# Designed miniproteins, single chains: the designs that were tried, part 9

Each design is a single chain, and the fold is of that chain. pLDDT is the mean over its residues in the fold that is shown.

## One batch from the design tools (miniprotein)

Design m284
Fold by ESMFold2-Fast:
Structure m284 (fold): chain A 73 residues (1-73)
Amino acid sequence: GPLEELIEEILKLYEEHKDDPDEFVNRVGTLLVTRRPSESGVKEILEALRKKGASDDLLKRVENQARVALMMS
């Protein structure tokens, strides 16, 4: 479904931009504004990234982008 597709896109971005966390966070922010996942969807995205080895700092940055996206929607 749309959430599973979004999670796969975000995991691909994470793999492509491992050396550039700023670019990763910016691209994820754009996807979150466009796709507007639910709060439960955001939690599943963060869980998927954590399982792939994303740092706590990177997860906080993604969560902050989700909060900004919700305010803009």
Scores: mean pLDDT 85

Design m285
Fold by ESMFold2-Fast:
Structure m285 (fold): chain A 92 residues (1-92)
Amino acid sequence: MEGDEYFFKGVDALKEGNYEEAIKNLEKARELYKDDPVRRAAALYFIGLAYEKMGDKETAIKYFEEARKLFKEAGLTNVAKEVEKDIEKIKS
């Protein structure tokens, strides 16, 4: 999928500490994954991680909550629980 190219570019940028570039690529991946809720949820999760690393906890929580909802709706309950754990860690 074309979205995978942007997703992996975003994840690599995140690992390198290039948070703005990570968000840019992951947002493009999210748009391209319009028909794939699981991949969209993954992109949203990594956007949340980028905002968390930048210190924007409120925005990070919003992206994590959206990702958790999509993972849960797709039946990935264990993945949704891990995202919930990340949300609680930020709130604590």
Scores: mean pLDDT 87

Design m286
Fold by ESMFold2-Fast:
Structure m286 (fold): chain A 84 residues (1-84)
Amino acid sequence: EKLPSQEEIEAQLAALEEAGADPLFLRYARLAAKVAEKDPSALEEIEAEVRPWAEANSDPADIEALLERVIELLEERLKKLEEE
């Protein structure tokens, strides 16, 4: 099957935002889609890096902090990929 284009992914995320999805999750999903398009392995690397921390910190407040950290890592990776 054909993978959706970045424009189609952005349109789907915009629809989820209108439906009341979490703003941090939407930011994560948009960045993850852009990074995966340029470097599919980068998501696996980031997930592997944050997983031990997430397993040690199970409180709901820690999940928000974890998501913000993942977003920061995705933004740094995307910037590096775009600066080549």
Scores: mean pLDDT 70

Design m287
Fold by ESMFold2-Fast:
Structure m287 (fold): chain A 55 residues (1-55)
Amino acid sequence: LSPETRAAIAARMFDAGGVAASDEQVRAIADELGLSPQQVRDAVAELEERARRGE
């Protein structure tokens, strides 16, 4: 995924309550960005892991 797409995912997931976002919210974000729900979840997991490790 492009850095711009990852930033868009992060912003929308943050508005939706971050990791507490429902399956329906994740699906809506995926549909809006032209991605699969799994791609959105994978991108969020990677962003969270990087934040946790200080990078």
Scores: mean pLDDT 73

Design m288
Fold by ESMFold2-Fast:
Structure m288 (fold): chain A 89 residues (1-89)
Amino acid sequence: SLFKDLTWLTDEEIKKLESLPEEVREKIAGALLFEAAMQDRVVGPEEFALVAALYLKDKDESKILQYAREALAVPPSERIEKIKEVLKE
């Protein structure tokens, strides 16, 4: 799992993030890599987890590129808090 190295995630949060279909994970990865390249940035598991969490709120695939932009706009210092906030029901 991409999320195993994110030691600050609970087992329940990991289970939610791992519930994504493979096709959706590929779309998130593609959108995130594209948007990061456009912004001259490198991405890791935290940015992927944030996009995945944002997607899980409404499961709207048409918004995946928007979620990638939103995730990349979050400062690194706020990223963990934002992911946990978004994963709350």
Scores: mean pLDDT 82

Design m289
Fold by ESMFold2-Fast:
Structure m289 (fold): chain A 78 residues (1-78)
Amino acid sequence: NPFVQATDTVIEQLKQGDNKGAAENAEDTAERLRSLGTPDHLKAAEYLEKAAKQARQGDSDGAIEYAQKAKKIVQQAS
């Protein structure tokens, strides 16, 4: 599942202190999820957009929480 892999990459970057790289990857992944247009994919995109915002503000823990919420949705998405 490419979106599970993408959310794992964002979480790993945040754990390594790469908040800028994590925000950029979260924003890119959110755009791709929005292009799919299903309610679950749109919700996951919203969480990744929130993760990117928290990462850019230096809140790595808050960013990880939102990225994990996005990951849970994309794991369960049909």
Scores: mean pLDDT 88

Design m290
Fold by ESMFold2-Fast:
Structure m290 (fold): chain A 79 residues (1-79)
Amino acid sequence: SPAEAELRRLLQQAAIELLIFGYLNNKEDEVLKALREIYTLYENGDWEAALEKMEELAKKYNNQRLLDIVERARAVLAA
């Protein structure tokens, strides 16, 4: 569906933001572990839990761009 395509696009953008953060801050292993957990939740259809984990990371890393992506994804999921 168009909504699922948009959610996948936003998840990809969030993953890119996290990977860049991990590279720049020597947190690559931590970020990759978190992304594996997020993608497992997503593959199981648990979008709410996946977005919650991304939000936790956004707050931990004080990353406003990631937080904005999560809010946009929640809006798509709620529509």
Scores: mean pLDDT 85

Design m291
Fold by ESMFold2-Fast:
Structure m291 (fold): chain A 87 residues (1-87)
Amino acid sequence: MVERPEHPEDLARTVPAVAGGKKYKDRRIDVLGRGSVSVLLNMLGNIDLPVLHVLPKSDADAYLRGTSEAAYNGPPSKIKGLFEFEE
């Protein structure tokens, strides 16, 4: 179970550690909310996503359906509109 972090930057610090450090060093992670954060952290362990945005739970649920479709039909890089790579 993952809860909303005390500071949004703390989530970015913990995700690289959980996901193998260097794999996620350039990611910016915004807080989605309690349930949505759990979903995105799980996806980061399985899917290499460059950036996470602050999303309402409904949008995060839509993204989860999108990633299931992408995982079945191709790589996560085919997912557009919700995640962008930013420095």
Scores: mean pLDDT 39

Design m292
Fold by ESMFold2-Fast:
Order: structure tokens, then sequence, then C-alpha cells
Structure m292 (fold): chain A 93 residues (1-93)
């Protein structure tokens, strides 16, 4: 079975190929993260915290005019991976 990082990276590549806007890509990745954590039995509070972290990162990336579309997607994937790791750490505590 593919890792979360491999799955979210493939999603980002597909969204880029489809010409999705940054807002559409951000919402698609948020929905993917929400469903992933829900399937793993995470409580709603941790899911929404992860979602808010990804949304905040995506909004910050939109403010950087030096980023290419590919760099935006790569950094958004990294933000999603970081949010999942934080949720895993909080659930384990």
Amino acid sequence: METFEERVRKLAEELLKQGKSFDEALEAIIDFVREYLKEKGYPDELIERAVEAIRAAGNALKQDPSLTKEEFYDRLVRAAVAAIRQAEAEKAA
C-alpha cells in the first residue's frame, strides 16, 4: 500500500495536469487529508486542526509571487505531510 506522502503527491500531480486552480488544488488536498484521518479514526478536533494548518500554509504560499506552479504544489504537499505528522504526534500523546 502506498504511503500518505506518495498518495498526496500523486493527487497533486494529477491536479496540476488537469489545470486546477490553486484554490481548487488546496480544497482537494484538504478533502483528501480529512478523509485519510477520518479512516484512521482520528477525532474531529485533530482533523480540523490539520485542515486549518494546511489551509494556512496554502494561503501563505499564494502570497509568494516568486513560486512557480510546480513549487506551489510541492510545498503544499509538504505542508499536508507535516500536518499529518503533527496529528499523529498529538494522537499518540
Scores: mean pLDDT 82

Design m293
Fold by ESMFold2-Fast:
Structure m293 (fold): chain A 122 residues (1-122)
Amino acid sequence: NDEVLEKIKELVENGDLKSAKKLAIEVAYEVSLELIRKAEEALDAGDFDKALTFAVNALTPLEMFAERFGKKEALERIRKAIEEFEAEAERLRDASAEEHRAFIERVRETVEELYKELLENL
């Protein structure tokens, strides 16, 4: 949101780059969790294609953070995870609702793991 972006700018202007990065990663994580919630809502509505799209897109906020702040190793890991989940999502087209839910949970676990890694390496 605009208030958080202004706070990030204030921290950068004060030379507090670590706090600015911490706030930026928290925002990225919140957006990722919102996309996972949208995936779950789409799955519950029976829209499997939309559920898979939201789930895979949940990694994008962390990818954008890693790219912006030059986190090269994390960026490569995130991009590989996106590629692997995109390939798996194509295979899931004829799968059960339970298999789609398990996929969304694996994406959530990956988001949480990558968020923790990025937070520890600010």
Scores: mean pLDDT 87

Design m294
Fold by ESMFold2-Fast:
Structure m294 (fold): chain A 94 residues (1-94)
Amino acid sequence: MTAEEILDEKELELARRLAERIDAGVPLSTASEEEREVLFKLAALELLRTREDESKRDEMLDEAIKTLKEFGVEVSKEELEEEAERIRRELEER
């Protein structure tokens, strides 16, 4: 699974611009609503990639939630896992 399979061209551009802003030291709390939605999808995608290693899953969940909160996205572990399952289902229907 790649971000390109889950994100459209506009969401991929937003993800790229977010990465550039983070690298430039721009405050994470300046993320827009659209950028926050893209971050949530990217966090869920990364969770899917680590699904085969349960020992790293909990650590990754904690780190993803912490990072999302710094962008102003307050989600639970359950909500992040639900989004990951939603993405997996969409990919299976293609």
Scores: mean pLDDT 70

Design m295
Fold by ESMFold2-Fast:
Structure m295 (fold): chain A 56 residues (1-56)
Amino acid sequence: SAALERGKEVLKTLGVEKEVTSREEAARAYAEALAEKFGVDYEEAYARLAASLAAQ
């Protein structure tokens, strides 16, 4: 799916080399990377990303 491929590309730009097989897994990995690198709250980052992916 386009959303999953987009998520993989963003994870790669953040230096996350974890293999992801679903949109949800990609969203969680992205939120974790943002929390680790920028100090953003994991829950807030995940919620915002999930909303954006749902809106497409």
Scores: mean pLDDT 71

Design m296
Fold by ESMFold2-Fast:
Structure m296 (fold): chain A 102 residues (1-102)
Amino acid sequence: SLELLLRAIGIALRAIGIIFDLENRKDIDEEVKKLLIEAAKKVLEGAMRLLRGDREGAIRLAEEAIRLAQEAIRNSTDPVAIKLAREIIELAKEVIELAKEL
């Protein structure tokens, strides 16, 4: 489906944007930032698995992204870090939703 392809590309681009934002930030704790970058990279990898028709791989990577982002939330009181973690979780949920359509 062209719609599924465009949605997967949209997720990948948003994940890339989050990675670039995080890598350029100096206001977030380094351990929390590392967890968020790893989570966003897992979302990007999950979106790439969707583009390749790998449903099971996409779901696994998205679930790993949710786990890492939830760990960042548990280890941070920073509202910016928590907001970015929630955005990553929402993107990961979109990967899982799209994978179920494969």
Scores: mean pLDDT 90

Design m297
Fold by ESMFold2-Fast:
Parts: sequence; structure tokens; C-alpha cells
Structure m297 (fold): chain A 76 residues (1-76)
Amino acid sequence: MEVKERVVEALVALGIPREVAEKAVENVAIAHPELFEDPEKNKERLAEYVILQLYSLGAIQPSDIERVREAIIEAL
């Protein structure tokens, strides 16, 4: 729960709407719960899956990917 909250707050700080950030993170947690069991070990995969969810929701563009990835990894 706390890990999900940190990722959501990092995304909100980048200007992503909270509802979209929460949906993206929760979709990853439902599909890949193992990524949240050891976030330090899985931080790159976790960031990649969150980015894919944000892209599918239309929340980010390809030019945003590196900045969003960095913010997620720093939040973990």
C-alpha cells in the first residue's frame, strides 16, 4: 500500500491527474502483484508496467517516458 502511494504521489507531482495515476498503479498491482513484494529488486519492471498503463490511458506521450520512469524509480 505505502509503495503504491509513493508512486501515485510521484506521478501527481509530474502533473498526471491523481485518478489516472491511481488507476495505472492499481492495474499493475492487480496484474503483477509480485512487483510490489520486492519493489527494490523489481523497480525497473514496475516502472515499465506503470508507464505502459499510463500510455494506454493516454496520460503520457513517448517524450515523457524517460522523465516518468526516473520519477517512479526514485519513489521506490
Scores: mean pLDDT 82

Design m298
Fold by ESMFold2-Fast:
Structure m298 (fold): chain A 123 residues (1-123)
Amino acid sequence: SMEEEEKKKIKEEIKKEYLKKYNLTPGDNDINLSSEILYEASKKEVDLEKVRELATEFVDGMLDPVVPPELREPVVEKIVELAEKKDLDKLKELLLTMVGSQHLLVRGEISAEEAQQRILDSL
């Protein structure tokens, strides 16, 4: 379907941006959730409740050192805000920053404090 083709195109683009920006091949779940959020936000009429549901699942899947409990709701609200405004470029950068920062933390390339600051700078 056209919807499946559009989602596939978004997934391929996101994979390329992760590789380019973070030298990272992210897991299927991170790619699937980030691309689904971007797809829903790209619709002419955005279902903000669906965006919130996907954003909550995405944020809940993040490691506590990257998105501690006190940042989860602010991050979800920012994703919903960017989707409502149709600021797809900034939304994409936020999603990339979250997964990229988690990857850098897991590899020991940045501290938990640095990972959290990158997220805060995107809010």
Scores: mean pLDDT 84

Design m299
Fold by ESMFold2-Fast:
Structure m299 (fold): chain A 73 residues (1-73)
Amino acid sequence: DESWEATKKAQELFAKMSPEELAEKTRRLLLSQGVTEGEAQRIADQIVNPVSDFVGTLARNTAIGLIAGEILS
């Protein structure tokens, strides 16, 4: 299943990347999807310095989903 393999690959990449590298990659992927620079930066900041564990988890799950989408593209 290509979607499962892409998700697994995204999780492996997530585990190998620093929070700063993951944040920058997430910011660039959001910009490519038409998200504003300010919104993309705010989401990226929540990967490095989350305001709560819940928000950090949402930001990281968003990053994994975006990376999996890039792999599938």
Scores: mean pLDDT 76

Design m300
Fold by ESMFold2-Fast:
Structure m300 (fold): chain A 69 residues (1-69)
Amino acid sequence: STSFIGPNPFSDDALREAGISREQAERIERIQKEAIDAMNLTLNGDVDTAMATAGPAGRQAAQGVLLLQ
């Protein structure tokens, strides 16, 4: 069976506990993925791609990483 120990905020039980709808969870997932992708690209030195592909949340996350360098 496939199991994950990582963040499980999108499981039905976690969503019910947090009072979050599936649609809200999907929006959060997109924002998190955008931020993570932008941070990873920035850390790998691919800042141009990170800034070109990221939305507002991803660009802000990438800037945060750059400021910590």
Scores: mean pLDDT 65

Design m301
Fold by ESMFold2-Fast:
Structure m301 (fold): chain A 78 residues (1-78)
Amino acid sequence: GSGKSLEEALKEYWKDIKDSDTGFEPFIKTVTELFNEKGSTVTYQELVDALKPLIKSGLSAGYMIAAAYLAIKEEFPA
């Protein structure tokens, strides 16, 4: 798969979340690195654990993690 497609999907979800606290670059880097390591075997919990340190708001955390999980599953369906 193309890392560009995943990055573009993450950018689209990021616009809806309005992340002013963490910055987009660390978010996409963390998700992309985890995906490159685990592929389609990435679990929701692994995304939670990887992204939690980057997110300052509890509400935004849930939405950002859900968006990342959906983007990964859309790019690489089961």
Scores: mean pLDDT 61

Design m302
Fold by ESMFold2-Fast:
Structure m302 (fold): chain A 65 residues (1-65)
Amino acid sequence: GAARGRAAADLIRELLAAGASVAEATAEAEARFGRPSPERRALLREIGEKLREIGDEFEAELKAG
């Protein structure tokens, strides 16, 4: 369901913020919320990468100024 998908995406975001790889974050989400379809897995990975990029950009801005 949508709530389960969002919880999985939130976990991936938290793990990426903690320094985990996309593969590690995805594996942990699969372990906790069940294995998603290949299409859903690809979408979660894309969301995780985008959230990581945003986090890295914010951290860079904080370090620069």
Scores: mean pLDDT 70

Design m303
Fold by ESMFold2-Fast:
Structure m303 (fold): chain A 92 residues (1-92)
Amino acid sequence: NLQKKIEELMSKYKKEVENIRKETEARFKEVDAEISDPLERELKRYEIGLENVKKRIELAKKYGFPQSYIDSLERIKKVLEEHIKKLKEKLK
C-alpha cells in the first residue's frame, strides 16, 4: 500500500505547490503595479522568487523527495541569490 500513500502525499504536495504558485503570481502582479522603476521591480521579483524556491525546498524535504531534486532547487536558489546581489550593486 506504499503506492496509495505516495499518491495521497503527491496530491497534497501538488495542492501546496499550487498555493505557493498562486501567491507568488499575485505578489508579482502587485510589484508590477506598484513599482515603476524597472530595476527595482526586477529586484523585488527576484526576491519573491527566492522566497518561493525556499518554500519549495522545505516542501520537498517535508514530503521526502529525492536529494537530487532538493539539490536542483538549491542550485536555483543560489542562482537567484547571485542575481539579487548583482541587481543590488546596479541600484547603488
Scores: mean pLDDT 84

Design m304
Fold by ESMFold2-Fast:
Structure m304 (fold): chain A 89 residues (1-89)
Amino acid sequence: VLPEEIQSLLPEIEKLVKELAEKHGLSEEETKKLLDLAIDAARLVLVHSKPKEEVLSFILAQAKKLGLDLEVVRELVERVIELAEEALK
């Protein structure tokens, strides 16, 4: 079960993942991995109050292990962090 704070952002996160997947021609499997990383980034900000640099470092390390394009993941995670930080205001 996702925290309520993440559930409220889920439609915007899913939209970002879909836009990036279509832009970069990602497979369904890559798109699913990208969504999981986006949700993890949102959790680190909203639930664990982690700073942006720590979130980026952690998620990019996971993306590298998963064989994902690090530039695509960086773009997604930075946008997710911005959404999560805005939700905290």
Scores: mean pLDDT 83

Design m305
Fold by ESMFold2-Fast:
Structure m305 (fold): chain A 79 residues (1-79)
Amino acid sequence: MSLEELTERVRAALAAEGIEVAESDIEALARAGHERVERGELSPEDAVALVVSAAKAIAEGKATLEEAVNSLLSDETRL
């Protein structure tokens, strides 16, 4: 899955739920998820789900962009 495809799938999922997140935040989260897919650490489907979950947390004020990106990039995200 390409970074473009991952970003579009995340954007579509958030739009379907009526959730608005800044385009720059979506791009940063999608990039983090895509890097882990390229490393073989996440499946493309798991990356989409994690990025959508992170974007929803940002929209709800439960996490900052920095916290969400660091969580996605961390090898310890197996919690």
Scores: mean pLDDT 78

Design m306
Fold by ESMFold2-Fast:
Structure m306 (fold): chain A 70 residues (1-70)
Amino acid sequence: MKKQKLEVNAAKHADAADAYEGIVVEAETNGKGQWVGGEATLSNGQKRRVVLKVKTTKDGVEVLSGPVAV
């Protein structure tokens, strides 16, 4: 399977909207939940490596769990 870089809307995660400006992940578009590594941009402009569980479809990306900093 091929991975695609996708942006995740962090605003749907508790207080993450205040902490993250965006999260970029590489994920397979297959409609299944999967754990992926990503890079989160904090509101202060700092970048952090994170792991999150996402479900990707042709219609968008859903975050099922996380993000968790690593």
Scores: mean pLDDT 59

Design m307
Fold by ESMFold2-Fast:
Structure m307 (fold): chain A 59 residues (1-59)
Amino acid sequence: MREQSEQNVKQLGKQLSEKYGLKEASEILKKGSKVSKAAGNDVTSEILEKESKELEKKS
């Protein structure tokens, strides 16, 4: 479900930002978005890109 995937990505973004900082967490999620899009998973790519942009805005 899209909502569950969004919650999972938010939790991942929070964990990454706590461990590596907002800027590095954003870069990790941005890379994940590109990989997901290349694999044909546009929904996952969109969710990862959105969270990456939110973390980038906070940094």
Scores: mean pLDDT 79

Design m308
Fold by ESMFold2-Fast:
Structure m308 (fold): chain A 111 residues (1-111)
Amino acid sequence: AKELALEGGRLGAEAARRAGGREGAYSAGGGASRSGEREGGVAGSIGGGVAATSAAMGATASGDEGAAEGAELGALSGARTGYELGGELGGRGGYGAGLGAARGAEEAAAA
């Protein structure tokens, strides 16, 4: 199951890369960072979670089931990082969540 998901993630991430899915993930991270900078603290944590989820959805739209699973795991990891950092650092947490989601999708593609 995991090997099929990772292979699907690789094919999906390649398709997402062509469709701009990775750029969408980083763009979502930037949006959350700006929200965190304005609102700070808890609001940054919320923004980070939204950015990570949006990145996962973008990757899913551009790939197969394996890419969706990989992107979802990356988004969850990024959202948690955003929650922890956003609670203390605001905008940095939001950016971290988006970046984590993008890296998770890319890692799934590389495996």
Scores: mean pLDDT 46

Design m309
Fold by ESMFold2-Fast:
Structure m309 (fold): chain A 100 residues (1-100)
Amino acid sequence: APSAAQAQAFLEELRREYEAVTGRPLLLPVPTELEEALREAVGLLNLLVAEVTDEEGRVVVPTAHPALLEEANAILAEGDREGDMEGTDERLAALLAERI
């Protein structure tokens, strides 16, 4: 598993990517615990997927993390079909932990 510091660094990377993609500033809490950092990163990943993917889950906006966002969209789309939002969040956290 990643350290809290690694998860915090990746959360900040995703925050900057969100600002780069949307042109909108984003203020996030500074989580001190690994699980908090991963939950914030999952929430931000969900927002990024909505901004960069089309109706078919393809990345259509230039981004630093196209493979991550396409994988995240596939997980989100499956969770939406199954109605399992809690399981979806756990799968997204696992994806982020593997990427960090």
Scores: mean pLDDT 77

Design m310
Fold by ESMFold2-Fast:
Structure m310 (fold): chain A 76 residues (1-76)
Amino acid sequence: MKEEIERIVERALEAMRRAEGEEVVEEAAKFLLEKGISMEELREMVLAAVREVIAEEPDEAKRAELLAELEAVLAR
């Protein structure tokens, strides 16, 4: 669901914010969710954006945790 994807994105962005600040990525993700873009496209776009933010995380453990959260949403 859009709400679930939004929560995953926000959690990933929160982890990134502690390191630097990912307001641009967060705003883009929320904008897409608010526009009601198709779930399939939204899911793909959100994943691409979040993965890029996760890639900026220097801590491998945090990256794995964030990716696992995204995968949990996709597995449904």
Scores: mean pLDDT 60

Design m311
Fold by ESMFold2-Fast:
Structure m311 (fold): chain A 97 residues (1-97)
Amino acid sequence: MIEKLSEEEKEELRKLSEEVKAKGYDKEWLKEKLLELGVEESLIRELEEALEPEDISPGLASLLAEATVLKLNGASEEEINKLAREFLEAVRKENAA
């Protein structure tokens, strides 16, 4: 539901993507960044359990990008955690197919 990103928000996402790559998709770094944005530790753990080992870091990076955009637009921790729950449900639906 993020249909209108400004060019500045797009550049911030690009920079975040390059930082994630520069960190080599470090799982612990991604988890720390998600916690800093207010994502609940229990949701991060459920995502790790729902994803295949090779998909954990890319999945956490994708959630971090979306959560970062929401935070830039003044989203609350509750809204960020709603995004994280929706992301988890999408992962679970794909795995059930």
Scores: mean pLDDT 77

Design m312
Fold by ESMFold2-Fast:
Structure m312 (fold): chain A 72 residues (1-72)
Amino acid sequence: GEDVARAVREAFRSMGHDEAAEEAERKALELSSMGKSTGYSLDTAVTVGASLAGLSPEQVQRLREEVRRLLA
């Protein structure tokens, strides 16, 4: 749970989206506390943060690649 939250936060911050980073971290922690899977928590947190930051589908794909690198 915490590793996913940290990874999504750092990925959004690396792209300059600090508000989206905070919201994505919050959402990942919330979903993890509810017993949601790592994959579901990651996908939902990325989607919520991307919506807040106004990211295009191409930017969302790049963000997902960065999250994957941070989790490796």
Scores: mean pLDDT 83

Design m313
Fold by ESMFold2-Fast:
Structure m313 (fold): chain A 75 residues (1-75)
Amino acid sequence: SELEEEKKLAKEILAELDKLNASQETRDRVQDRLDYVLKLVEEGENNPSSSKGQRRHLIGLEWNAAMWELQLLKL
């Protein structure tokens, strides 16, 4: 399912943060963003037509923010 695939990706991102020795503060921020993405994906699976455009937009914003945190650690 989409939710299971996103859960796998979230675990991989958090593992990369741990590998890069990210601070607890950075890890917690990324974890919170990924948890929110997973919540939105689950809500989308349960209510496919409800707020679809807004939900997809929010998922994209939170996912991009999490990816940006990883990129900053690689600089």
Scores: mean pLDDT 80

Design m314
Fold by ESMFold2-Fast:
Structure m314 (fold): chain A 64 residues (1-64)
Amino acid sequence: GAADAQRSAQAAAEAAAKGDAAATASYVHEMWLASGGHPAGKEGARAGAAGDGAAGFQGYVEGA
């Protein structure tokens, strides 16, 4: 559900920010946290549920 997607996406965002060397990852992470800690609202929740939070967040960053 949305709570699971939000939790997974938040953990993925933090892990990506720490592990990813891309400057855009930190920028996207800050914007993502400012929007409530889940990617692209409803679309982000679906992405997290369908492809795990880590994959969903990576897709969000790479898609940007």
Scores: mean pLDDT 54

Design m315
Fold by ESMFold2-Fast:
Structure m315 (fold): chain A 80 residues (1-80)
Amino acid sequence: MSEADRLEIEAGAYDFSGVALYTVSKLAGELSEEDIKEAIELFEKAAELAREALELDPESESARATLEASEANLEKLKKE
């Protein structure tokens, strides 16, 4: 596995974790400020790792998709 592949997998895992946390908290009807902060941290880490993967492999569609998803999720959460 290349370093770019590892960063892509880690970025995807953080993005998925952020979505899962937000979705579970929202579905429970208890979306707290702490849940929003934690989800933001997870998406920020996902975006960071995706950018690092793109620096190593600029043509990575997976890394680009993860970065776009994480940045969109960050914009959404920062407006809430």
Scores: mean pLDDT 81

Design m316
Fold by ESMFold2-Fast:
Structure m316 (fold): chain A 75 residues (1-75)
Amino acid sequence: SELAERVARILAELEAQAAALEAQHSKVLSDKTLQATRAVAVELNKIGLDVDEELGLDLDPAEVEARRIFNDAEE
């Protein structure tokens, strides 16, 4: 049925658009979370609390990425 093929095509397009929006939203949330975490760490460091290690802020971004790749390879 030509109607069934058309409906399937529309549903596939909507699913693709939803996935793209979800991926974009996830990235924005991650960026904002990191920015907020760093701001909190700065304020805590000012009052003598060093939390950078506990929050992972002392790690080089390249080292964080290397650990992610290593963990993915061991799964």
Scores: mean pLDDT 65

Design m317
Fold by ESMFold2-Fast:
Structure m317 (fold): chain A 67 residues (1-67)
Amino acid sequence: MSPQELEEMLRAGAEEVHRAVTEYVNRKLVAESEKTGKPPPQSYFPGKTPAQAEEEFKKIVEEVRKR
């Protein structure tokens, strides 16, 4: 196969694994937050302001709840 085809296959595979791991971690974060009644630590959102971290977590909650 061509080098471009091989690169595309490897990228798609890595992307799918990354997505599955991210979904698992996000579900754990939402469950823990709901259990404790507290938002996840700011350390989970490096380089983000508290307002940006809140928006990021809101998106994570929406994605978890879609599934």
Scores: mean pLDDT 69

Design m318
Fold by ESMFold2-Fast:
Order: sequence, then C-alpha cells, then structure tokens
Structure m318 (fold): chain A 79 residues (1-79)
Amino acid sequence: SLSGKIVDENGNPIANAEVSLSGPALDKVKEAVSDANGNYSINNLAPGNYTLSISAVGYEDYIEDINISGDMVKNVTLK
C-alpha cells in the first residue's frame, strides 16, 4: 500500500488534494483524495514502477516516478 501526508511549504495540511497512481505496463489507475489532516492512502497495489501525480486547487501539480515493493510512506509538500 501507499500512504502519506500532503502539506504546503508552511507545514499546513492540504485537504481535498487529488492523488493518482499510474503504471506504464498496467491500465490500473488508482485514485485517492486527501482528508482534512492531509492524509491519503491507496491500498491493493501490485509491486512495480508507478507515476504519482498530486493536484490541489491553488498549488502546482506534483509528479514523481516511484517504485513500490510493499507498504510505502510518501509525504509530499506542494508549492
């Protein structure tokens, strides 16, 4: 699984951020939305390479290539 916290540059939690995982060899897009404390979780992920994309109103899009081999924590700061 993948989980984490989304914050701004001042450390404030960002609610309602749209989180998306896509894999180039898989047609399985996984989606989540951050809660009032900035927390997100995406479960039932196969091991592999994914592109993590995070979008929230008023912030720049965050895009990162990640490798998931088990349970992973990815905390993100949006600008």
Scores: mean pLDDT 81

